# Designs tried in a protein design run: designed miniproteins, single chains. Part 48

Each design is a single chain, and the fold is of that chain. pLDDT is the mean over its residues in the fold that is shown.

## One batch from the design tools (miniprotein)

Design m1650
Fold by ESMFold2-Fast:
Structure m1650 (fold): chain A 86 residues (1-86)
Amino acid sequence: DKAELEEERKALEEIKEKYEKGEGEELPEELKEELIKRAEELGKKDLVEKIENEMVLIKMTDPENEERTLLTTKELIKEAEEELKK
């Protein structure tokens, strides 16, 4: 149990580093799915719903404002990683 969580945390940190290198400006679907999957495996259903709900809201609300959409996505990823490390 603890060993598998340790592996998940390491993978999450690698995702965080790539995101901070500016890759977060065009987050791939794989990055989002990875965070959602980890949150779901940890029983953080509220976090999963938050990620999915915010992503839908961003897509519908600001389709022509890429900078604002990316900013909100970055905040969402940051919050997800912090919750997953708890």
Scores: mean pLDDT 54

Design m1651
Fold by ESMFold2-Fast:
Structure m1651 (fold): chain A 82 residues (1-82)
Amino acid sequence: SNLETALKEAQKNYEKWKKKMDEYKRQLENADSLTPEQVAAVEKAYKEAKSKYNFYKNRIDKLQAEIDKQKTEELRKKLEEL
């Protein structure tokens, strides 16, 4: 279904941006070996990755809620046929 395809794509992008966010966070936690210019670049990259991570997290939640609503409607129809 279109919703299942959209959910898989959102999950793939979520994992991609989570990995990048975690990598940038580790670099910032070990910032003692970085120049101020390198720290600024990593902070910018971290904020961009976090923004995209949050976007896909919200998209997954909305798509999951839509799928759950459709499943609830199907169960309701089956109960009404009993």
Scores: mean pLDDT 87

Design m1652
Fold by ESMFold2-Fast:
Structure m1652 (fold): chain A 67 residues (1-67)
Amino acid sequence: MMSEEELREEAEQAIELVEEALESGDLLKMIAAMIVASYVASIADPDYSERLREALERLKKEIREME
């Protein structure tokens, strides 16, 4: 099982990945970021889970707008 430190690092990396994907406008990068962030959100601390869920909602909206 991942340590608290590993979970924190994974959560921060996932948030960064989402922000980079959103800035890039690349559909494949956004899909990849969504998959990673969804997984990390399921195992992260509540504070990080909330931030990841917010980031995921932004990704889902952008992907939907692209169709």
Scores: mean pLDDT 76

Design m1653
Fold by ESMFold2-Fast:
Structure m1653 (fold): chain A 74 residues (1-74)
Amino acid sequence: MVKERIRKSAKAIAEGVERSRAGDEHTPGGVLPEDLDEEDIELLVEELKKYIPELSEQQVAEIREGLRAASAAG
């Protein structure tokens, strides 16, 4: 269940990144799954790498930190 939500969120984020890369500022505001644990964050990052294999290590780190901050801050 949780992994299913993570998979869907990763796909939505990947699609948003593709649109942004095309110069489209109308990125769909997808809803991230609630209660993102560190394991969930890592799973989401791994799923994102499958859809966007060209993600740099810095981009991956920023995504991980952003998700962690969002989850921790509430």
Scores: mean pLDDT 64

Design m1654
Fold by ESMFold2-Fast:
Structure m1654 (fold): chain A 90 residues (1-90)
Amino acid sequence: SGFSPEMQALLTALARALGAASRDDPIRITMADGTEVVAESAAEVLTLLGAELAAENPGRTPSDDEEVDHLVRRTGISRAAARRLLEMIK
């Protein structure tokens, strides 16, 4: 099933922030440890960024605010867009 128009707009903003132009153009991310990962979807990108944040905070579950801050820092989208995107994915 398709995403809601609001989710589509947020995923489009995330894809643009990461340099992805189309659904057939894989999103390439450099992780904090220098590892390059290819993501096939914006949802996979969010999963990888969440794993990166967890690696920065070993032995502790990151808060929603920390996940928002991390997403904003890594992608450059607004805090409002990042918070909304995380709420809609989780």
Scores: mean pLDDT 61

Design m1655
Fold by ESMFold2-Fast:
Structure m1655 (fold): chain A 72 residues (1-72)
Amino acid sequence: SSIRQQQLARVRRALATNPGTAIILDGSTFDSVAARQLIDDAIKYLGLSPDIQQQVYQSYDNAVQRIINQAA
């Protein structure tokens, strides 16, 4: 879908420029499964090292926790 393509492009750009930066999505439309899949696709696309993958996953976990806290 168009929105998923835009999300993937955003994740790829963020990982290419700032792999350790937190990935934040709009809480009203956030889907943790879709977000994780976008991150996995971006990691595969960019061929990131294990150290960078760890930073990306940490950023994902932090973003998910922030969204959950905001939704509560």
Scores: mean pLDDT 63

Design m1656
Fold by ESMFold2-Fast:
Structure m1656 (fold): chain A 81 residues (1-81)
Amino acid sequence: SKKEAEEYIKKAEEYVAKAAEALAAGDAEAALRYGKEAAKYGLEALKAGGDAAKATGLAIAGIGEAISGALALGDLAAGGA
């Protein structure tokens, strides 16, 4: 499934970019969602036999963005009056 792996890598790249943009804009919910999608597609690319280094890197990036979004959501819940 080389084509499937290529499409998953492309989606993971798009979601990493969207997560980073959402986080920069202060949209913690969108950053968390897009980060999770990036991690999911990165892992699916790896499972489908895609470029292991690139797929793993995208999954890690997605996890990082998701954690950042989750922390920002926690901060909003704790400090938002």
Scores: mean pLDDT 81

Design m1657
Fold by ESMFold2-Fast:
Structure m1657 (fold): chain A 95 residues (1-95)
Amino acid sequence: MQEEIDEAIRLIQTELSPEQFLANLRRQIAALRQQLANYAANPEITPELLQQTAADLDAVIALLERLLPAHPDPAGVRALIAELRALRAQLQALL
């Protein structure tokens, strides 16, 4: 898991500027909020899909926590970590 996070950080840093990375992540968080709202309205959503989404969120939070000391906007990164943790809590409530 930690090696995968390190590789993800390198990939992001080679393809995106720090500003583009945060902008892309904000877009993904907004899309995930809409997806979770649709999940709450859809009785066909499986616990397995919710558990996978939770694991993916945990991995992204860990990635951001590792990026935080090296990022030029640590306040922006902390705000995104807080949003992801809030989404993780909402997802837990659906499980």
Scores: mean pLDDT 72

Design m1658
Fold by ESMFold2-Fast:
Structure m1658 (fold): chain A 96 residues (1-96)
Amino acid sequence: MLEKLKEHILKNAPEPGKGLATPGTLAVWVNQVLKEAGSGLKITGVEVDPEKKEVIIRLSGGYEVVFKLEKPLDTDPFGTPDDLYRIEGVEVRKIE
């Protein structure tokens, strides 16, 4: 189940090197993937960890989708808006 969820999310994630995304945009993509997969899971929260370079989308059932960023927030305050960053990876985990 977890591997299938990860594959569905990765298939619908932005292309590596092309995707600038906000936490809100990532949440919309996760919600669309969950709806299409018929998983019944819902987004329960969105968290940003700028030090770890992660956006964490929390789901019902104790699952998290973690988007790995190429750069943390605030590393390019004059070049790239703080809310926009490149996605270099996606992880799905269960926390209970």
Scores: mean pLDDT 66

Design m1659
Fold by ESMFold2-Fast:
Structure m1659 (fold): chain A 87 residues (1-87)
Amino acid sequence: MKSLETAQKVVEELKKEYPDVTFKLSSMSDRDAILNGLGGGSGHIVIRDLDTGETVVVDGSDEEKLREAIRKMIEAGHKNIEVTAIY
C-alpha cells in the first residue's frame, strides 16, 4: 500500500528528529476507519494525538504534507502521535 509505505518512511524519519515523541504506526481498511471514527478514506493517512484526540487527515500520496502536518502537531505540544494508513 502506497499510503502505508509513505507513513512508514515519514514516521521513521521523524522518530530520529523527535526522539522524545511517541509514534505509533498502524493501518486499517476504509471500513474499519469509518467504524473507528477516523474520517479518512482509502489512500488517506490519519494523524491523531492519542492523549487529546486531536486529529488531522492528509492525502497518503503527499509525503511532504504528511511530514509538515506531523511537525505542526509536535510543535503544538502533541507527544503521543498515532499515524494510521487507510487502505
Scores: mean pLDDT 80

Design m1660
Fold by ESMFold2-Fast:
Structure m1660 (fold): chain A 60 residues (1-60)
Amino acid sequence: MEEKIKKIRDEIVKVTGIPKETVDSLTPEQLALTAILLGRQGKLSDELMKEAEKLYKELS
């Protein structure tokens, strides 16, 4: 789980340009939701978006 969270954080930083410190401060649920929203906008890979959807469902 932690490795997947790290990959999602790193990809959000790369795609959005939001500072790593800001992304690292997000809860796992907020992180997953952010990745889902970016994926739906076509800014994140479908694979990472689906992983984020699974993570969000498991944490909720």
Scores: mean pLDDT 78

Design m1661
Fold by ESMFold2-Fast:
Structure m1661 (fold): chain A 98 residues (1-98)
Amino acid sequence: MERIEELLRELLRFLGVSEEEIERLKTLAELMRELARRLGLDEETVERLAEIAEAAETDPEVAERLLAVLERLLENMPNVTQEALDRLREVERLARER
């Protein structure tokens, strides 16, 4: 859990979110919602990704998949917003496929 939180915070820093704003975000769902919103995702996708981040707190398989996607996004920052969007959509799809 700490590693997912740290990766989300680091991605938000790459997107230019202030430390004060990041520290106001208290849950993985809030961190994920802010990240998705800053990446320009639609509101439905933002809420779905927030639900996945919340599920990652109790489901180790969801946590491992989310961690892998976030690590991949961080490695490619600051270069490709579209690639980040496509990878976040992959996480949403995998969560739906059971």
Scores: mean pLDDT 73

Design m1662
Fold by ESMFold2-Fast:
Structure m1662 (fold): chain A 69 residues (1-69)
Amino acid sequence: MEELVRRAAEVAGELYDRLRAIPGVKSAEVTVELVADDEVRLSGKVEGTPEAIAEAQRLLDEARARIAA
């Protein structure tokens, strides 16, 4: 549990930094939720241009893949 949460937090931090760097982003939020002892949910919400939202979705998918056990 602790190792999974720590890894998720590190990935979420990197994701947030990358989301903030996307041109056209007005706001970015990254949330990590522990939904079970061995399961975390990583979610992101981005407001901005359609291109910024598409790029944010790609980065979120990449981050989720890195957290997956």
Scores: mean pLDDT 77

Design m1663
Fold by ESMFold2-Fast:
Structure m1663 (fold): chain A 100 residues (1-100)
Amino acid sequence: EEEARELIKKARENMELAVKYGQQGNFFQMLDYFNNTYVYVSKAFEKSTSSTMPDLIDVVDKGIEDARKMSEIADPATAFMIMGLAQRFEKIKREAEEKL
């Protein structure tokens, strides 16, 4: 439970950095931080119980929203990669919702 909360916190921190670098046009750092967010979200999902699952779904929803926003400002190749990440977040969200 506590481990899941710490992983969710790290996911949120990496997501904020991804958005920051994306807004600055540094798409290399943006993709790196989005990938870190996905890793932390995946680990948090494995460690989550009914008490932490709503917080996980919330961070995944924000990840999908932020990924879509960043895809609008990125070049086509980078946008394709970000949309792939958004689809992976959507899959985790569906699995998390089924587990509730």
Scores: mean pLDDT 86

Design m1664
Fold by ESMFold2-Fast:
Structure m1664 (fold): chain A 98 residues (1-98)
Amino acid sequence: MEELEKAVKEKYPDAKLIDRLPDGTLIYEKGDKIIIAVPPEEVDVAGIQAALKEKYGLDLDPEFLEGLVKYAREKANGKPFVIVIDKKTGLVVDIDEL
């Protein structure tokens, strides 16, 4: 089911798909922002951290990223969600449900 990709396209129509992780997590780019789209299932946070480091040079603390994903999942209440990060700073600028 391509439901996550469709939801991202509807919310962020100009976002460009950069990567697909094995757990179904999608990484998009829009202007100066990185959009990480996370499925409602549990994901490998280490995989997300590695992708951000490899593609953008962002070395986020694994414990911080794990806490962020957990917080976002709880707020999304069983829905897929996005974490929006600034490409230059690695700062989280938004967390929203899809």
Scores: mean pLDDT 82

Design m1665
Fold by ESMFold2-Fast:
Structure m1665 (fold): chain A 77 residues (1-77)
Amino acid sequence: AEDAAEEQREADIRQRLLDALEASLSEDGDIVVAVDASFEEIQEKARAAPADATLGASAAEALLKLYEEALAKLEAE
């Protein structure tokens, strides 16, 4: 039961992250980060922001860059 709930939680978080990235690609939102920010830094800013805060284009771009770097690292293995 807990394994299934944990897997579902991770899937939900991933889906919300992708949805937020797509929604934020066209404009700046409430969360602004440097384009070279780490995923941890972006998560901390999102965590500190109110629930109705949106990712800005800069935050979405930084997350996309981190995602592509993670994929490249995984592929290189």
Scores: mean pLDDT 59

Design m1666
Fold by ESMFold2-Fast:
Structure m1666 (fold): chain A 55 residues (1-55)
Amino acid sequence: SKELEEAAEEIRKLQEEYGLEPLPYDITLAIVENAMSVGATPEQIVEAARESLES
């Protein structure tokens, strides 16, 4: 879905901004999809990734 793809791309951009090698796109999509399956929103997933990188 568009929301899933946008969240995955945003996470990869965040990883790159913090100087990390982004995970492969397929892996990032699977992570987002799994998190959404347990009730997380795309926005919550992106925010959690940002907080993790800022820690």
Scores: mean pLDDT 80

Design m1667
Fold by ESMFold2-Fast:
Structure m1667 (fold): chain A 86 residues (1-86)
Amino acid sequence: SFLEKLSKEEILKLAQALIDANKDGKDYVTIDEFKKAAEEYGIKLSDEELKELSVDGDGRINIKDFIKKAIEVHKIKELEELYKLY
């Protein structure tokens, strides 16, 4: 998984990018919205990596699924509070 290649710091920045992109309080963000938000934190994601985050292949990233995977891969307790919100 590409999430395993990222540092804890990069994962926390990506989680913040998801929050910043989620303006409407939905359970998802679009790939384009997330890509722009991630770039504001200095993280450049490839189209391949973005597609891996879109579990349903519909061009949307489910916020809860992302947070769950980040917790499982990096054991980041700080993301558990975000997981509870979705």
Scores: mean pLDDT 74

Design m1668
Fold by ESMFold2-Fast:
Structure m1668 (fold): chain A 83 residues (1-83)
Amino acid sequence: MYRYYIKLTNTEIEVEDLDEALAELGGLLIEKGYVDPEDPSIINTKGTPLGEYLGKDEIDFRNPEERQAFLNYVKNKIIIPIE
C-alpha cells in the first residue's frame, strides 16, 4: 500500500498502486468542482500550476495531446509519493 499527496486538492490518499491513485484523483476533482460530472471531458485548471504550465484555464480530454499532457503532469507533479 502506497501513500500519495494530491497537490491539486490538498488531500492524502492511501492506495495499492498509481492507477487507484488516479481513480481517487478523478473523484476528488469532481468533489472540488474542477470537473463537472455532466461534462467530465473538461477539467478546470484555472489558478493551478498545470494551468500556468500549459497556458490554459481548462483541459479538454477529447483532445489527445491535452489529455496526455494532463496525465503526465498528474503522475509527476500532482500525485506525490509520501514514503
Scores: mean pLDDT 70

Design m1669
Fold by ESMFold2-Fast:
Structure m1669 (fold): chain A 72 residues (1-72)
Amino acid sequence: MDEFIAAMLATGDPAARETLEVLKENHARLPAVQALPPEEQEALAAALRPEAEALEPVAERAVEALRAYLAA
């Protein structure tokens, strides 16, 4: 994880940095989310679906930036 984060930051891509910040926040919240009852997890997933779809292009750009960095 840390090496992946360092590689993404090394690309200098703002999309990579934004993706990392979202991942850090989600990682910190993950144990609390997993502790929720299944019904509340489903409700949360449904509420976050539009936001997750909005993040898909950011995630794709971050992966592409990492591939470009590794190819350089």
Scores: mean pLDDT 61

Design m1670
Fold by ESMFold2-Fast:
Structure m1670 (fold): chain A 92 residues (1-92)
Amino acid sequence: SIEKELFEKAKEYYKKGDIASMILLISAASFLRLGIISEEEAREFLEALENKDEEKITEFLRLMAEKVAKMDEEKIEKLREIQLELAKEIKK
């Protein structure tokens, strides 16, 4: 699954000391799990990050910011809980 691919890539970036890329991939996996982004959007983001496509990464971050701005507090809290869970699993 694309969620598993995002998680495994986040682990690789964590091992390299690239915490920024790890956080971005955890965020994408969390948005996917909560149904905020599609599997296709998640795959496109992973490919953009792997290719260091700064323009596409920036576009994805802008889209995510717009989606978060429209979320209620309950959904934001669920997103934070998923992100924390995934981050803890990566550090094991």
Scores: mean pLDDT 85

Design m1671
Fold by ESMFold2-Fast:
Structure m1671 (fold): chain A 109 residues (1-109)
Amino acid sequence: MMETLRKMVLGMYEQIIREKGRKPETESEALLELIKRFLEGAIRDEEVAKEIIKELNDWVKSQKKPPSIEEILKKVIEILKKKGLESLIPLVEEIVKVFEELYKEEKSK
């Protein structure tokens, strides 16, 4: 499972770079784009997915500085619980963990 998840996260990150034509400027931007892409694919109701992504985007814009990985994870969990999508929380937590490991590996090269 871990190897499959690592490949999925890396593939999503590469796709984000291709679609935007640039690398994310911060670790927080990279994680936010990964989470949004995951939620768009995982949530069956397109309107619910759009509402969650909008709420997350509005929250990020309201911050005085770019949110940390921990703050992003906490906010995503809060939104998912509020929308009755708690079943997605364990997978979001695992994506964040895998992302942190991959980002740490890149910094050590």
Scores: mean pLDDT 77

Design m1672
Fold by ESMFold2-Fast:
Structure m1672 (fold): chain A 55 residues (1-55)
Amino acid sequence: MSPEERLAVTLALLDAPQEVVQRAVEYLRTHPEDADALIAALRADPSRAEALLSG
């Protein structure tokens, strides 16, 4: 499973809207080095999903 798929699954489990999932996957395509850190951060603090996508 790719880092993008893992992030998408993580956000879906947090009941994130499909638009949020899509934006996060697109972000990882331009910043692949951030994938594992983003997944870990979202699992530890789901509220970071909103902060990540608004900033």
Scores: mean pLDDT 67

Design m1673
Fold by ESMFold2-Fast:
Structure m1673 (fold): chain A 70 residues (1-70)
Amino acid sequence: MVEEKVREVREVAEETIERIRAAPKEQIAAIAAGGVLRLMAIALEADDEEVEREARRQAKRVLEEADKAL
């Protein structure tokens, strides 16, 4: 279901951002990379344009939060 995959993408992004905010600086890049890879994996599995667009938006947001935390 598209709505369920979009929700999963948002949940993974929120978890990743929370981990970035709580992490020591040395771990931020690894956490951000792991989160982005998970978002891209969900998009690839879903094979849906809406899920892919949401995953791309959330990946950018994860990277922006990582940059702010560094």
Scores: mean pLDDT 85

Design m1674
Fold by ESMFold2-Fast:
Structure m1674 (fold): chain A 57 residues (1-57)
Amino acid sequence: KKYSKEQIKNALKTYGKEHDIEFSDEEIEAMSEYLANDEEAQEEFVKAIPEAVKKAE
């Protein structure tokens, strides 16, 4: 299953809010752009923070 850049951005924002981590807008854009274009990296990302990904859906 492939996630969109927007879903990845929302997952990063959700994770940061839940764990009191402040990601910059630049960090969120850079990571979401990279992960949206790399399916293998995206799969590892989802495995690392599955609850945040689910909440962002």
Scores: mean pLDDT 74

Design m1675
Fold by ESMFold2-Fast:
Structure m1675 (fold): chain A 58 residues (1-58)
Amino acid sequence: MQALAEELQRVLGLSPRDARMAAALLAAHPDITAEQLGKALGLDEERRRLLAEWLAGR
């Protein structure tokens, strides 16, 4: 959880709070899409694109 949150902070520039929320959502819903996660976090189109690319490479 912590390592994933730190990676999300680095890749997407998220705050520690938002990165922890993203890590928790991924742990609870492994099949969550980048669109669903991005909407839950209030990410813009550019960050949603980066998130989709990161998830595809995971």
Scores: mean pLDDT 77

Design m1676
Fold by ESMFold2-Fast:
Order: sequence, then structure tokens, then C-alpha cells
Structure m1676 (fold): chain A 101 residues (1-101)
Amino acid sequence: MSLLQKVIEALLEKGKLTLPELDATLTLNKETGEITLTLKDGTVGTLLGGDDNSAVFEGDDGKTYTLADVGDKLSLYEGLELKEPLASISEEKLNEIIKKS
């Protein structure tokens, strides 16, 4: 199972997942099914779509953000090019967060 799939499963169970290493929080509105990404600077991204390994968000700042399973890490990128991550979290740290949330 991909790291992104683990995040989505945890989000479906808990409704909210804080990812400190990514400086981000994911929130599920259980009534609408809407998933949002909130960044430390207050930017809110709404999920546009994705696959098993990537999720793309449209930020209220007019930017696009991608959360992607790349190698052994889940990484947050600005834009659609997975070249320079803003932040990354390891599988080990992600599993700790899911367990504690």
C-alpha cells in the first residue's frame, strides 16, 4: 500500500490528520466528502483529483500543490512537477502520526 493510500485511509477514519513534518494538515468533511490541505501560512488547498500515488490540490493562493508518494517518502510539492519538495515525511514518521492521531 502506498504512503498516500495510508494517509487517505487514516483521514477517512479520523476526519483530520496533522502532518508536522510537511507543515500541513489534511481535513475531510464527512458530510460533503471534500478533502482540504491547510499549510502553516494559512493557505487552504481543495482536492482536485489524484491517483494511488499523488493528490493534487488547488490553493486559495492561486497555486497548485501536489502530495506525492516518491521513493520511501510522502512529499509536498508546489505545482505538478515533482522536482523540488517543499517538505517530506518518511514512512516511519507517517506511521507514528497515524497511530497517535
Scores: mean pLDDT 82

Design m1677
Fold by ESMFold2-Fast:
Structure m1677 (fold): chain A 83 residues (1-83)
Amino acid sequence: KEEEIEKKLKEFKEKHPDASELELLALRLALENEDYETYEKLVKAKSVEEFREIVESNEKLTKLLEEEIKKEVEKLRERAAAE
């Protein structure tokens, strides 16, 4: 199933090369949590604003996104400090 998630994210990135890391992460988290309804809404979003509203309306997805962003930010800061 992980291979299907990677394939879907790759296809989305190819169709939307300007997609941000956060947008790709939101799609990944929706698929990983089997929230296909939210995933379909995100893929069909017509604007960045609409995409953001869909994410923000889903409390669970927003929380998961914040946790993943926090981990990546902490990892980046730790690497900079170890320099």
Scores: mean pLDDT 73

Design m1678
Fold by ESMFold2-Fast:
Structure m1678 (fold): chain A 100 residues (1-100)
Amino acid sequence: SLEEQIRKIEEELKKKVEPKIEEARKEYEALPEEVKAEIAAIRAEHTARMAALVEAGDAVGAYEAAAEAYRRLAELTGGALGEIYEALAEAYERIAELLR
């Protein structure tokens, strides 16, 4: 089923992300304030876009917007933090494709 396919993507994402969370947290804390500010700006922009997409009932657009935001965050970062953002982007892109 569609629900089982989404669950499998989420389980694979969890397995990729969990081992890297502690390292990613340390990497985030060590980031320059300028980079942290840029991350905050991307998150704020994404929050506003998601509010509009949810109001419109656009589930595909919502997952695509999340994937786009995480790709931008991955490009600003590296290491374990960047790998987590990349994994999130890939997972949400796959879910968006399934919902089309």
Scores: mean pLDDT 87

Design m1679
Fold by ESMFold2-Fast:
Structure m1679 (fold): chain A 66 residues (1-66)
Amino acid sequence: SAAVEAAKEFFEKNADEDGTLSRAEAVALLVALGASEAVARGLVDALAKDGKIDLEQLLTAAELVA
């Protein structure tokens, strides 16, 4: 999936040393993939813990919006 590949590339370039993205970064990616900001925020809020999202959570969200 093009969305999954885009999500992997974004994660590799933007992830913290702990292997996580911020909520804001994850929302920005999902909007770039075609989600509305409300949908992107809702998905990230449902999946993220402590304001962070890992690779598997990001890929799940990307597949849901693609």
Scores: mean pLDDT 80

Design m1680
Fold by ESMFold2-Fast:
Structure m1680 (fold): chain A 61 residues (1-61)
Amino acid sequence: SSSDEQLRQQIRQVEQQVDQVDKQLRDMVASGSPDDDILSVAQQIVQLNDQLAQLRAQLDA
């Protein structure tokens, strides 16, 4: 497999993780979870989106 194929596979995996964590965050907000817990999960989404942006930048290079 090419490096591009590997990057595309990693991008798909991270996108699935973002979707999963985003759903978790929405459920936590809907259920009235503590603000600190919500912020912790929101920080995970920020980190995953940063990783996704870096992988996409590598693919476009």
Scores: mean pLDDT 85

Design m1681
Fold by ESMFold2-Fast:
Structure m1681 (fold): chain A 95 residues (1-95)
Amino acid sequence: LAEYKEELKEQIKKNIEEFKEIYKIPDEVAETLFKAFEAAIEGDEKAVEEELEKLRRLAEEEGWDPEELVEIVKAQLERIRDAIKEIKKKIEEEK
């Protein structure tokens, strides 16, 4: 599980860096996105909420719809949580 979490963090970091270059996303937004995903991978729900709150503020500063952006990010966070839960279940069932 720990190895899977590290691999997932590296994949997310790479994807965020690629999106940052393609869409010219500000460094602070990219960093906040990564921290939110990392917190979700670690199961730190308080850190997830703190990063999502920061993301709302950054979206408002950029002139984006903060609730729309947060909803998109929350959907991705849910997929990450589900993937980790499924992997954990498989590991526990395989002893």
Scores: mean pLDDT 77

Design m1682
Fold by ESMFold2-Fast:
Structure m1682 (fold): chain A 69 residues (1-69)
Amino acid sequence: KSAEELLAGAEAGLAAALALPDPRSAIAVLQRTIRELEEVRPTLSPEDAARVDALIARLRATRDALEAA
């Protein structure tokens, strides 16, 4: 999977999670997406890994906000 496909998939996952009425389900989607990105991260170039790190940070922040709500 290319970094572009990973980023596009994660952005779609974030949008889908934010559309869910149940915070628990949204958190589950975000956790799965973060896990998938973390698994692939070691196989990426440093440049692509930095892009993925920025997205993981956004997903974690969104998860933490939903957890706190």
Scores: mean pLDDT 78

Design m1683
Fold by ESMFold2-Fast:
Structure m1683 (fold): chain A 73 residues (1-73)
Amino acid sequence: PSEEELEKEIAIALVLIHYGIALATDDLTPEQRARLEKLVDEYIEKIRNAPLEEKVELAQEGIREIDRITGHE
């Protein structure tokens, strides 16, 4: 894969892994689960459309927002 494709896949994978762990391990309310799903969808779209150099930064931002919703901030 190209560097752009690899960076995109890594950035998306980081967000999805963190999301998956939160869903599996945190005792989340239905409202928190719905908010997380919407947030993750929004950040995946942002990462797909961002320049290469911004993709990992957006993934890190998305992870921080997941932590806010789950109460880990």
Scores: mean pLDDT 81

Design m1684
Fold by ESMFold2-Fast:
Formats: structure tokens, C-alpha cells, sequence
Structure m1684 (fold): chain A 80 residues (1-80)
């Protein structure tokens, strides 16, 4: 599953780094949700893109791909 792939990728990093990315992920998800509630769709999309680029720079391309899929999955759940 996507959750299993994210967990396996994160296991390659230190516990401190895993905590750091998890905190960044949830903070970003919360901010995206707030922009969506305000109807600021362009800001929500830009924040998503900025987060994915940050993950790509710090954790690599595979991590960025999984982060993008995780955000997409979480945002779909928030709409239903």
C-alpha cells in the first residue's frame, strides 16, 4: 500500500529525520486544507508544489513521489 511504501522509505532515514518530515507533512496538509476552506485554490496548489520540491531536495525523488501521492490521498479523504 502507499502507507507501507512511505513507511519503508522513511525507515532509510534517522528517527529524528522521520519525525521532521512527518511534522512538515502534517503542517503542510493543515495549511492546504485551510486554503481550500477559504477558496484559495491557487495558494493550496502552490503550497503542495513547494512542499514536494522541498522533499525532493532533502529526501530525493522517490520520497517526493510518495509525498505527492500521500497528500493527494489525504486531500481526497478530506473532500468526502
Amino acid sequence: SLEDEVEELLEKFSPEKQKEIAEKYYETLHKIEEYLKKGEFEKADQLRKDFIEEVKKEFGEEAAKLAELALESALKRLKE
Scores: mean pLDDT 77

Design m1685
Fold by ESMFold2-Fast:
Structure m1685 (fold): chain A 69 residues (1-69)
Amino acid sequence: EEVARLYLEAMEKARPLVGDPEVQAARDALSEAAVAYWEATDPNERAQKRAELVRKAEELIGAVERALA
């Protein structure tokens, strides 16, 4: 599962920075997107939720990079 791998990678990168408010907010948004994706039963809805999950994972990685700057 390439999407599950991306999700886990983003969460792993955020782990040391869970005290940062921006990282925490992005992590919460990614968790919400992940739940929506894995709860989707319709293939078209799942595809849309998958795209959102990818965007939120990229956003979390960006927040981690900004926190480390």
Scores: mean pLDDT 81

